# Designed miniproteins, single chains, continued (3), part 69

Each design is a single chain, and the fold is of that chain. pLDDT is the mean over its residues in the fold that is shown.

## One batch from the design tools (miniprotein)

Design m10385
Fold by ESMFold2-Fast:
Structure m10385 (fold): chain A 99 residues (1-99)
Amino acid sequence: SMEAELAKTLEEMRAELAKSDPSDPEVQAMRAALDQDERERSLDAIRRFIADTLVDRALSRPPLDAEQLAAVEERFRRLAEELGLPEARVREYLERLRA
């Protein structure tokens, strides 16, 4: 089930990137990371890319209120647990969301 959820999330990210402006540096960086993950075919690389993309997308949104930010943090924590991210990485991403 976790692998199916990872595949679905990755496919959704690819679909969103395809609809984005190709001249956007953020979109270009995300595509480059996806291409690299495909080449390496590492589950850990895929997990890390998914986590990085979710955090970056949350940070690129208009300023969120405290309740909205807490909801994003909770969603990220749950996804990080499902993806099996190391605690050190989870702390780094949460610090980015709180900055």
Scores: mean pLDDT 68

Design m10386
Fold by ESMFold2-Fast:
Structure m10386 (fold): chain A 67 residues (1-67)
Amino acid sequence: SHMEEVQAKRKRLAEILEKIKNEPLTKDEVKALFDEMLAIYPNVIVDDETLDRYIDKVVEEQKKKLK
């Protein structure tokens, strides 16, 4: 049903955000998680330059957490 679909999407999005927040990730791993997140909400259009800048900022934050 619609409620099960919405619940599954919320759960997966929360899991992706938790991984980004709590796990030390490489740039490739961050990129893969962002690709999965965009697949869940394909109505969000982001240009490659903006996406790359956000990924770089997340990677930089991850490096700071590892130190």
Scores: mean pLDDT 71

Design m10387
Fold by ESMFold2-Fast:
Structure m10387 (fold): chain A 89 residues (1-89)
Amino acid sequence: MGEKLIQEGKDKLEEGKKELEEARYALGVKHDGSQEMHTRYVRADTFTGENSGLVVPVTEEEKKAAAEAAKERKEAEKLIEEGKKILES
């Protein structure tokens, strides 16, 4: 059933997005800064493919979170593609 694979992939993407949003919010609230948060280009297409670049505040912690999210996104995207193939064929 392709619908199950699509839904699992979407659920993983949604959870990954939520975790990234919460991590960004927490890092923004964290008063840890001898440094101002640097706004940098982030390749969103490595995470969702929805946007090809976002300018976001970035810290070492956020870089790690983004790397983990990118890996999870690749797995979720594969699940969605496989599910779509099954559903359409």
Scores: mean pLDDT 55

Design m10388
Fold by ESMFold2-Fast:
Structure m10388 (fold): chain A 94 residues (1-94)
Amino acid sequence: SILDKAIEEVLKAVDMALSLKLSPELIASLVVLELRDIAKYLREEEKASDEEVKEILEKVIKEAVKHLSKYLSQEDVDKFKKIVEEKVKEILEE
């Protein structure tokens, strides 16, 4: 599914960032770039509604947070989540 591919691509980016020991802020920045590309693909190629885009992005973020929780402190996961959720609000209002 499109959701499964989106999750796979985001988790690959997260794993690369973790292997490079990037800060939570930099991991969040990389994930936001992936989420912007996913939103653009869904809107332009799939003609997805705003509600469908929101649902997919929220599910992708949930999987990224779950994955990061295995490797990062709760404080760093919370920093990542706050940055990503704020930026996703901006993406959804575009």
Scores: mean pLDDT 88

Design m10389
Fold by ESMFold2-Fast:
Structure m10389 (fold): chain A 78 residues (1-78)
Amino acid sequence: SSIDKFIARLQKIIDEAEKEKDPLERELLAGSAVTMGSAALVSLSKAGELTPDQIAQLQGLIDRGREIAEEARQRLQE
């Protein structure tokens, strides 16, 4: 489905953020994934278009993206 392809794309962005050594690029990648994932979760969940498994996958990716972005922000402030 298009939703599963979107989730796979978000996973790829998160994987790239986790491998990124530059804190600024890491924050931008992770932050982009959080923005896209959060917008999709709100809109598609409200429309009733997500399965419980897809909601859990999106929530997990958003949470991981937030963790990566926060870690990167802390590194930039040091």
Scores: mean pLDDT 87

Design m10390
Fold by ESMFold2-Fast:
Structure m10390 (fold): chain A 84 residues (1-84)
Amino acid sequence: NKFDVVAKLLNFTDAQREQLVKVDEAMNNAYEHSLSPAELQANLKAVGYPIDQAYAESLFARPSPFSLNTLREDAIRFVGAQLG
């Protein structure tokens, strides 16, 4: 998928690619199963991407493809920064 292609182009490690996949799965699962903002925070923290309560609440106040894309872009930047 496009996400894996981006990770390869940025020379991400296998561990970083696995982390990004888990973050994407956690985001999709939250929307599909109507998880609360607190559950989204817990799920993302478990895969190494902590977000604050206000950000999580904003995603549920107006769930849209744009919100998911913003979170995905932020996750890519966060995981990339972990490489140093």
Scores: mean pLDDT 66

Design m10391
Fold by ESMFold2-Fast:
Structure m10391 (fold): chain A 76 residues (1-76)
Amino acid sequence: MDELLEEAKRIAASLSEEERQAVVEEARALDARIGAALEAAEAAGDAEALAALLAEIRAREEELLRLHAIAVAAAA
């Protein structure tokens, strides 16, 4: 995780202000979509749907962590 954060900081430092804003908005939009999907599955009481969503998040964990790390570095 720490190495990912340092890599993300280097990437963020190479981005223009417009590119940094775009990454922050992309991460925010992704968080909103994942949150809405999890809330919908929870409200439906569908344990299988929740498990499937969590498994998909887990499978994309490295990609999601990288995106969020870049967004955090870009916002700082």
Scores: mean pLDDT 74

Design m10392
Fold by ESMFold2-Fast:
Structure m10392 (fold): chain A 76 residues (1-76)
Amino acid sequence: AEEYIRKAAEYIERNDLEKASEYFKKAVEELQRVEGLSESEATQRAVDEIARLLSRHVRSREDALEVGRRIAKMVK
């Protein structure tokens, strides 16, 4: 799951939400399969880990809001 989470974060940073969504779905599926999480639990775990990776690149409050918006759009 870690590799797919990392890829999703990379594509969010590039604002390529189509590819971010693809890798996000793969991460959720892998978390369900490997850790036995429900879809909802796997989704929340993947979102948390992606947000944590992206937090190191946030320079301003506006950057944090934009990252959060991209994550929300990727999930939806």
Scores: mean pLDDT 80

Design m10393
Fold by ESMFold2-Fast:
Structure m10393 (fold): chain A 110 residues (1-110)
Amino acid sequence: MEEAEELAYEIAKKIAKALGLPEELVEAYGKAAKEQVRKAYEKSKEEAIKLLLEMIFRYYQVTQNPKEASEYIKKIAEIFGIDEEELEKIVTEKAKELGVPEEDIEALLK
């Protein structure tokens, strides 16, 4: 769980920085994300994975960086022990729901 909390913290801070938030709000945003992921995990592993994926897709939307978003998706697989095939299915379904272009979906899975 600690690794998932740290991942949420890192992603949230990068989103806040990309949005041009002041340093104090960047830190608060990261801490809030860390707590949200912890609470999600207390409900279920699946809820924590969903929340982390939503953060990663928000990161992609704000930064337009599918390669770095892909690295974060791989970290979720490592942290939660998700099969590559299952992860690709979850990511593809979420990306289509959010209207991500097919080219970027391919980049997110590499």
Scores: mean pLDDT 81

Design m10394
Fold by ESMFold2-Fast:
Structure m10394 (fold): chain A 73 residues (1-73)
Amino acid sequence: SAVAERVLNAPEGDRGLVAAQLLLTGDPAVRAATLEALRQLPEELREPTLKGVVGFLGDRAPEAVAAVRAALA
């Protein structure tokens, strides 16, 4: 998936921003592919990615943040 490749190939510092941008598109298929790509991340990349998503989505999309927390657990 082009969406999954975009998430997985993002620079480490930008991965949270990329995931947040994809989750904000409102497309259910893009959201599903983004969350699936996040579930495939190595353990050491999960916390910095979650921090990035929280920083960009935080109070704007708490339901999307909750979905990302579940995907990265």
Scores: mean pLDDT 81

Design m10395
Fold by ESMFold2-Fast:
Structure m10395 (fold): chain A 67 residues (1-67)
Amino acid sequence: MEEEEKLREEIIKKLNVKDKKIIESLRFSAELGIEFVRRLNRNLGLPEDATSEEFDAALLAFLKAKE
């Protein structure tokens, strides 16, 4: 983890200020997205590492049941 953070910092230093902020924002959003998807998978009775196809199938089944 700490070594990955150091590598991240080295990469960021080689980019301009605008690109650095965009990359930091995108990484933060991606991490939040992963956690959100894991929570949705658990709510649908899927494993946390379920594929996008498995998630889409379960979501469609849920929506059809609600109709």
Scores: mean pLDDT 64

Design m10396
Fold by ESMFold2-Fast:
Structure m10396 (fold): chain A 61 residues (1-61)
Amino acid sequence: SEEERKEWLERARFALDYLLSKGYTKEQALERVKAMVDTVLKDKPELQKEIIEEIERYLEE
């Protein structure tokens, strides 16, 4: 759902920002958040893909 997608995007962005604040590089933070999303959303592959694409875009912009 759109609500679920928005909630996961907020969680993923929060996790990225948190890891960056702790001194992780962009690459390290991205890989850790991708691993989290892959694990938690393993049964929802379309949502998983959307969240990963959005967090990659977030770091590029």
Scores: mean pLDDT 82

Design m10397
Fold by ESMFold2-Fast:
Structure m10397 (fold): chain A 101 residues (1-101)
Amino acid sequence: DPAYLLAKAIVDEDTVTFRKIAYKLFPDVPLEKFLTYTAGPVTPENYLYVLGLLSGIPLSKVVKVKSDEEFLELVKKYAPNKYDLIRDIIKYYHQLVAEKK
């Protein structure tokens, strides 16, 4: 499951694996923009921001996101075709975080 593998890369802070999987899941993003959005480390703190940019959510909206619920509402508005994928990534992310505790 690509959503599970991406969530695991986020939890492990494995930016190389994240970029490889995300590039396949967001093929409509131009390479130069993809590289810009994924240039820094992808971490538990910033992964919603990175996923939002890859989904085409406006930067001015994605920088203000403070919760999974708020983020998923932005995904419904700007990238409804990615909603199920992003919901599953968030679900697997929380499952993997719980397993570490």
Scores: mean pLDDT 83

Design m10398
Fold by ESMFold2-Fast:
Structure m10398 (fold): chain A 90 residues (1-90)
Amino acid sequence: SEDEKLTKQLIEDIKKATEEGIPGFLEALRKARDAFVKGISNETAIKVVKAFAEGAKKLGLEVPTDAKSRGDAAVQAVIGERKAEEALAA
């Protein structure tokens, strides 16, 4: 489905961005948050947040991993963005 293609693409973008370090990760979080706000499915949003949580752990960032909905995923992406911005400012 189109949603499955979007899920795969977002997860691959996150994996690549994680290898680029915190700046790339921050851009990937901003892109995912935009998708969450634009009405991506709950299932896709939850899978994408799990990929961000794994990336955040590799980069030493503490990000919540308990998203149960697209709304939760959007909030957790904002928290991840803040943590990445704080790390870049330090």
Scores: mean pLDDT 76

Design m10399
Fold by ESMFold2-Fast:
Structure m10399 (fold): chain A 82 residues (1-82)
Amino acid sequence: SFEELKKRILELGKKIEEAGGSYEVLEDTPEVFVVKLTAPDGETTLVALASSEELAREIQERYPGAQLEKAPSGVYVVERKL
């Protein structure tokens, strides 16, 4: 589900922070969740969840080159290295 994927991303962000990296929640709504994850070495990745393809495409427009995948749950995942 959307909430389960969101929880997984937040858990990953916490582990990255414990390892010396950081994470920042950029957007948190019932239909869209966007987070920026920065690894301890400084590499940054944007990860987003969208409840619909239209919202996922809108995120792709804001981050050109982002990859879009549909999870088995029907949630859309958008990911890009920044």
Scores: mean pLDDT 84

Design m10400
Fold by ESMFold2-Fast:
Structure m10400 (fold): chain A 68 residues (1-68)
Amino acid sequence: SLEDIKEQSKKEVEGLVEEGKKTGDWKAAEQQILDLIDRTAREMRAAGGSVEEIVEVARELQKLWESL
């Protein structure tokens, strides 16, 4: 479901942020987060998600990254 995709993506971003903190490889972490946001948007669109829902999820994922 869209809700499951949203929840899973947030957890994935949090994991990538923690990995970046441990390794110090922020270049790799940033690239993986950008790829994840892109994939999440595509999956939500394929599942029938509205533009508004996709934008909301992308915003929430970027907020997790920016809160660093």
Scores: mean pLDDT 78

Design m10401
Fold by ESMFold2-Fast:
Structure m10401 (fold): chain A 92 residues (1-92)
Amino acid sequence: HMMKKIEEVRREAERRAEEKRREILELYRELNPGDDSLLDLARAHAETAAAILKGEILVKAGRELGDAELVEEGERLIAGAVGDLRAARAAA
């Protein structure tokens, strides 16, 4: 029974992550109409934002369901995305 709820949470997290990717890419397109020079940056930002959102959803659901593995998975996604962002800032 718990497995069905975890599966529903994973599906919802993935759906919302995909919506966030589209939102960020669409925002970059609106701010830079006809200019593809920022496309790689837009993709990197979209992927980072999507990973953080997915991680936050998994952490919240894992805590509510008492699933420590789901919490750990979400925390790892957030830490990885934040680490990538910090590395990019240090390189700039």
Scores: mean pLDDT 79

Design m10402
Fold by ESMFold2-Fast:
Structure m10402 (fold): chain A 100 residues (1-100)
Amino acid sequence: SMKEAREAAEKALEERVEKLKTREEYLDELALARYKLLLAEEIREKAKKGEATLTPELKELLEHQEELAKKIIEKLEKRHKLDEKEKKEVEERAEKMLSA
C-alpha cells in the first residue's frame, strides 16, 4: 500500500504539472515545491539540535518528499525559466506557507 500510494502521488503530481498553463500557476507550484524543501531543512535542523526525533521511517519519507520537490522544480524550470522578480515571488509564497 505504501509503494502504491507513493506511485499514485508521483503520477498525480506529474499530471498536475503537465496541466499548468499560466505564469501564476507555475509560481504557485514552484512555491509549494520550495516550501517542502524549506520544511525538510527546518525538521533536520530541529533534529540536529535535539529538539525533534527523526526516525528512520520519517527520514525516508522526508528524503522521498525532497526528491519529488526537486524533480518538480527541475521540470518547471525547463518549461519556464524564472526572472529575478518571479524568484522573489516564489520565495515569498514559500515562506508564507512555512509561517502558516
Scores: mean pLDDT 78

Design m10403
Fold by ESMFold2-Fast:
Structure m10403 (fold): chain A 120 residues (1-120)
Amino acid sequence: MEEQRKKALEAIEKEIEERGGLEVASFNPATGEYRFASPEDAERILKILEEAGAEELVNEVQSLRDKAKKEYGLTDEEVASVVVNYVLRKIAEERGLPEAAAGYDRLIQEIIDYVKKKKE
């Protein structure tokens, strides 16, 4: 599982690099730019995780998606952004980039908090 997880995260990172980067990222902490991820990019990431056999990470992402959609009522783009940032956080952790990981985690929390505030 651990080796399959690492392989899956490396495959996602490689695809991001091959695509010219950033299309799957909803926030770049280095530039301060904010944008939503596409639902198609989130589905592609899930496919890579499934193909690599990263079952625990697939389950984590699916649980997060379900919670975001059902409990918080996030839109498809907001759910996609949560999924993308969650996986990018895992890549940053594997690469030993704690500041980048914290940035992705913060963005997930900001999306959730924004939607919660709108339901007041």
Scores: mean pLDDT 72

Design m10404
Fold by ESMFold2-Fast:
Structure m10404 (fold): chain A 74 residues (1-74)
Amino acid sequence: SSLEEELLELIGRIAEAWAAGDTAALMAELQRLGEVVEELRKKGMSERQKRRVELLETAVFNHEPIDLERIRAV
């Protein structure tokens, strides 16, 4: 799959782990997010990809639910 598709799937898994309070799954998915974001940055991260990551980070830092529909709609 493309890195963009992998990013969206990964954000979905992070949202599920976050909602479930599954710390082990959350840590594993966040490690994978770091790897995918690094690869995207090396290839030139699009404004769409940056915006999706910003929405995810904003939700996590504000202790808000991760709005997958909003992130996918970017």
Scores: mean pLDDT 80

Design m10405
Fold by ESMFold2-Fast:
Structure m10405 (fold): chain A 99 residues (1-99)
Amino acid sequence: MLSKEQILRAIGIALRAIGIIIDAELNGSSELVIEAARYVLEGAMALLRGDAEEAIRFAERAIRLAEEAIRTTDNPEDIKLAREVIELAREVRELAESL
């Protein structure tokens, strides 16, 4: 069972991922950034279900897509959002490893 602190952290990650999706859509950002942020949200939802393996899988996919976005774009806003996605995905992995 998740602790209250783990639940609140997972909710915080989900809300931040939603914020990135909204910012990316409003700015016409790369589909890779939007998809990566969506995988962070799915990872946070997996954490809330107590599914550590699924959370790690979603986090790894998010990191790969965000790294591809950084490699393929010269847009500073896309790079900024992709870096935020990588940070959140790493938080998902750390929380999953504590389950």
Scores: mean pLDDT 88

Design m10406
Fold by ESMFold2-Fast:
Structure m10406 (fold): chain A 86 residues (1-86)
Amino acid sequence: SELLEKARELFEKIKELYEKAKQSTDPNEILKLGKEIVELVQELAKLYKEAREKGMSPEEIRELSRLYTEAVELLDEFNKLLEKKQ
């Protein structure tokens, strides 16, 4: 589905931003990347809510739930990275 493909694209972008943050030594760049990660995780949460409200298939809802959970885990790892670099 288009919604599921969009969710996968958002998740890939979150992973790319996290990898950039791991390699960065610039605190301002890391904070900017963090803001972008938060915004993409919020977009993914919105898609997950929309999928449930529209009554999408259980299979599609499970995949969206997995992507959202993994995105939240990446955000948690990003926050740990911030604490270590400060």
Scores: mean pLDDT 86

Design m10407
Fold by ESMFold2-Fast:
Structure m10407 (fold): chain A 80 residues (1-80)
Amino acid sequence: SAPLSVEETAQLLLDFFDVDGSGVITAAELRATLQRVAPDRQLSDEQIQAGLAHYDIDGDGVVDFDEMLKVVSEVLERNA
């Protein structure tokens, strides 16, 4: 399967979490989704954690969906 762009990956994550209605994304949820949409990137917990640390508002390791777009962009860009 072809890997998705950052915009496509972010949109998929937004659609996924919009259906769930949580409004926040954990590192585990972000990693699992990115592994599904960009398997060629072989994203690690370390790479995702680095992105999340940059946007950690509450210090609890969760990001709002508006910040997820930046996390996804940085993670995919770094692994491009």
Scores: mean pLDDT 59

Design m10408
Fold by ESMFold2-Fast:
Structure m10408 (fold): chain A 66 residues (1-66)
Amino acid sequence: SSENIERAIAVADQLPKSAWPALIAYLEREKAEAERDYAAGRLSEEQYQHAIDVATAVIDYLRSQL
């Protein structure tokens, strides 16, 4: 949801920009874990889509600011 994206961005903005590459790498790993969890039946399609959408939007924001 937009609220989850806004909250994640607000947390990222509290970190120094030098930490953002590590945060991007963390979010990319979270996307990969969501893909594995969805394939294993541990996430619903809605939960999976939400996780990917949030992580992608936050990564795109962070990359646009670097």
Scores: mean pLDDT 84

Design m10409
Fold by ESMFold2-Fast:
Structure m10409 (fold): chain A 81 residues (1-81)
Amino acid sequence: SQAPSVEEAQAGSTAAPGTVLFLVLDKNGKPVLVLEGRRLADGLVQDPLTGARMPAVSGATKTVTNVVTGEELTLQLVIVE
């Protein structure tokens, strides 16, 4: 379904309830970025950096490497309530 144009303008400022977010943590566990994840029809969520699938469990973590800086980052899954 396509969102109305008014909701499109707000999509970048506030996540809707049920949205899956990935909190990007640096090597020290400090938040540096928030990315929106894609919820799949099978109940899994897709990692926005690598496209790998993982369970839609709030607080689940995955380690990834930043391809630009070579630094190790941790993705923490957050489901908006």
Scores: mean pLDDT 68

Design m10410
Fold by ESMFold2-Fast:
Structure m10410 (fold): chain A 97 residues (1-97)
Amino acid sequence: MVEEVKEFIEAQLEPALKEAATLKEASTIMALNPESLEILKEVKEEFEKEGEEELAAIAEKLINTPNGTELTLNAKEIQALIKVIARALLKKAEKYE
């Protein structure tokens, strides 16, 4: 696995998850590297094929949000984000030989 991508994704999720536990919505500043962005595109296509429209929509929202832009998510969207990131981490693991 590329630890850089894992650590970066985990660093983005940890503050959002902690904040979401106490708030109805959370915001974070988007800072995705190019490798994470390509993985998210693949994850979006997989969710679309599986009929997981809500998860595909969150993946699309992440892909289309420029780095340095604040992304505000409600509790439902944060739960979908957790599932999207979990799939992205699994996708990365599958590429390891």
Scores: mean pLDDT 68

Design m10411
Fold by ESMFold2-Fast:
Structure m10411 (fold): chain A 82 residues (1-82)
Amino acid sequence: AEEIRRAGEEGAEFARRGDLEGFERASERLSESFTKLSGNREMGEFIRRGLIELGRTKPGEEFAETMREISRELVEYAEKLA
């Protein structure tokens, strides 16, 4: 859960700054952490690809808020599986 939370916050910060490369790395780490906790690689891949695509089409402040919301929901979901 902590790894997902950190990756989500880093992703939001990169998105806010327009750092697409940093955002993509954070999205990969978020997906990997989610897969590790949930055991669902297919869902992890879906999340990674979706976040990267959204970051390319909706950069900036609005997407930073969306990224924080997504990471919060993923943490809650992963904690329910524990």
Scores: mean pLDDT 71

Design m10412
Fold by ESMFold2-Fast:
Formats: structure tokens, sequence, C-alpha cells
Structure m10412 (fold): chain A 103 residues (1-103)
């Protein structure tokens, strides 16, 4: 059932969340030091992170969405194979949450 697929995705996100956060912070620091093209995206993420720390719920949701996406990417890179059904569930979840943040 879809609920079992959702639970499995959430378990993968939870497992890789802390490592994804550390990797993202490392990428931001590297971009700042090297002056690379990723600096604008890094600046926007840092702005969202500061707003989230200040209690902005929308910024907190945006930070969480970025961390979830990064955790899933990290899991795939470490050999977690996603089924076509799991990929569809992830895409729908991401699209719905992104639309909610724009509204």
Amino acid sequence: MEEEIKKKIEEIIEKYREEAKKKLEELIEKAKKEGEELSEAAERFLELLEKAKAGDERAREAVELVLEAFALELAIREGHELSDEEKEVIEKRYTERARALEA
C-alpha cells in the first residue's frame, strides 16, 4: 500500500537527514571559500535557515524540504535503489509541498 511506501521513504530520510545537513553545510562553506557559482543558492539557503531559527514557519518548512531532498539524493548515491513507485511518491510529495510554500 502507498502508506508502507511513504513510511519507507520517511525512514530513509530520517537515516540520512543528519549526514545531509552536514554535507550541505560543507558545500555552502566550500562555495563561500572558492567563490563558485553555487554561492547565490547557498546565500538563499542561509537566509532561509536564519529565518527558520527566528521562528518563521514557512522558512522552516523550506529548509526541511531542502534537507529531505538532499537526504534522498545521498541515500541514492550510497546504493539505495528506488522503485518507480517510490520515485512517483517522492515526486508527488515534493511537488505538493513546494506548491504550498509558493502559496
Scores: mean pLDDT 71

Design m10413
Fold by ESMFold2-Fast:
Structure m10413 (fold): chain A 92 residues (1-92)
Amino acid sequence: AKTLVEKIGEDDVLALANYALLLKEEENLSIEEAIELRKQALLKAMPSASPERQAHNEEVLKSLDIAEENLEEFEKFVKEHEEKLKEAEKSK
């Protein structure tokens, strides 16, 4: 089966996970709310973007839609990523 990483790409999933963890910790927002804020930020940037930047932002929006459609898998990824970060600090 294709994983969320295979659907979106490693760098994009990691960037979204780090963003979601930051908002969860600092703002007490849910993972779903973090995805929505990221989508809104990209949409606000769209009118001032070059055609090439607009196309790239559309690809990122598709990645966010895939994460939202696979919210349970994305939440699991975020949790596992947080646990790995904590273990990396303990495993010296």
Scores: mean pLDDT 74

Design m10414
Fold by ESMFold2-Fast:
Parts: C-alpha cells; structure tokens; sequence
Structure m10414 (fold): chain A 54 residues (1-54)
C-alpha cells in the first residue's frame, strides 16, 4: 500500500509519468521500509536539484 503523502510527492514531482508508475509499483509491492524510504528520498532529491540554494 502506498501512503498518501508519498503519492502526493509523486504527483507533485517533475519525474516522467513512466518513472512515477515504476516507483509507485515498487513501493506498493515492497514490504520493506528501506525500499520505500529510498524511493521517497530519491523523489525529494530530484526535486531539490531544480531549486539550487533554495
């Protein structure tokens, strides 16, 4: 199950729809907190790269 907060981050990210779908499927099928935490950090990191020094 994908937490609503993670789904919101995916929806608001600048990632392509295909990559969002892959991340959603990975999180949904994962029983590991490590994998879903890594996915969230990856999404945040991609968004931060656009906002240099913000």
Amino acid sequence: NVPASVQTLLDNSTLPDAEKADLTDTIRNSSSAELWTAAVLSIIGANEDVRLSA
Scores: mean pLDDT 65

Design m10415
Fold by ESMFold2-Fast:
Structure m10415 (fold): chain A 84 residues (1-84)
Amino acid sequence: NLEKILEETEKRAKELIEEGEKKKDPKLYYEAAKLYQEVVDLLLTGNVDLTGEVLGNEKLLEIAKKFEEKAKEAEEKGKELEKE
């Protein structure tokens, strides 16, 4: 279920980001970024395979863009912490 994958990824990535901020650990931010990026890759490559009634192409692209943005934010935060 795509919706469940999106929810699980959001929850796990958010937990990693919160822990990374608490521990000042850039690795946790990079793990969160990787989780977001895996969803982007799934949506972009899987769009051809997920050509069904569940989600329109525009909606899949919007979700992919949102997750790509979150991945970049998490990676940037990790890089900022490395400067400490």
Scores: mean pLDDT 75

Design m10416
Fold by ESMFold2-Fast:
Structure m10416 (fold): chain A 75 residues (1-75)
Amino acid sequence: EELKKIFEKHKLTDEQIARFGRLVRKYLEAKKAGNDEEVEKTREEIRNFLKEAGLSDEDIEKVMEIIDKNVEEEL
C-alpha cells in the first residue's frame, strides 16, 4: 500500500512497476536462499532502477525500508 502511494507520487508506468516487481522477486528469492552475494546485487539493481525512474534518495531509502519490512510479509 505504501509502495503504491510512492509510485503514484512519482508517476511510474505500469511497465516500470512490473519491472520493479520482478527485481523485488529476485531479491526475496536470494534472501530466502541465503545467497548474500545475490542479495547485495539485487538490492543494488533495485536502487539503480528507482534512481533511473526519478525517485529522490530519500524516497529510494523509504522504498528499501518498505521492501525489507512489508513486502516479504505480503508475499
Scores: mean pLDDT 78

Design m10417
Fold by ESMFold2-Fast:
Structure m10417 (fold): chain A 84 residues (1-84)
Amino acid sequence: PLSPVEQLQGQIAGIVQKLIEETDLSPEEVQALINGLLNGNVIAALEELREKALRRGDKETAEKIDKAIEQIKALEAQIQELLK
C-alpha cells in the first residue's frame, strides 16, 4: 500500500493530469508542469500558465488553473504536516 505522503502526491499528479486534459496546453506548457511536479515547484509552473491564459483573454482556463493551485496548496500543506 502507498504511504499517506505518496497518496497525497498521487492526488497532486491527478489534479495536474485533469487540468492538462481539460485545457488546450502546448507541449512546452505540459512539459513545464511535469518538470514542476518532479522538482516540487508545480505551483510556480501553474502560476506562469495562469498569467499566460490571462494575457490571451482565456479567463475560463485561468479560473481552472486557480482552482488547481488552491487544491494543490492544500495537499502540499498536508504533506508538510506529515513530514514533521
Scores: mean pLDDT 83

Design m10418
Fold by ESMFold2-Fast:
Structure m10418 (fold): chain A 55 residues (1-55)
Amino acid sequence: MPSEEEIEAAVREYLDRQEELNPGALSPAQREALFRQLVAWMRRHREVFRRFLPS
């Protein structure tokens, strides 16, 4: 499971790919808000997955 810094990096990569696919679809403010939301969401899911992984 990735660290908090790795989660942030993964979300940034995801948003970069979304920008590549749909240039200008999100404003900088919208991208920042989505980044924060996705990081929080992945942190929650990381903790849930940790409980169900056999390691």
Scores: mean pLDDT 70

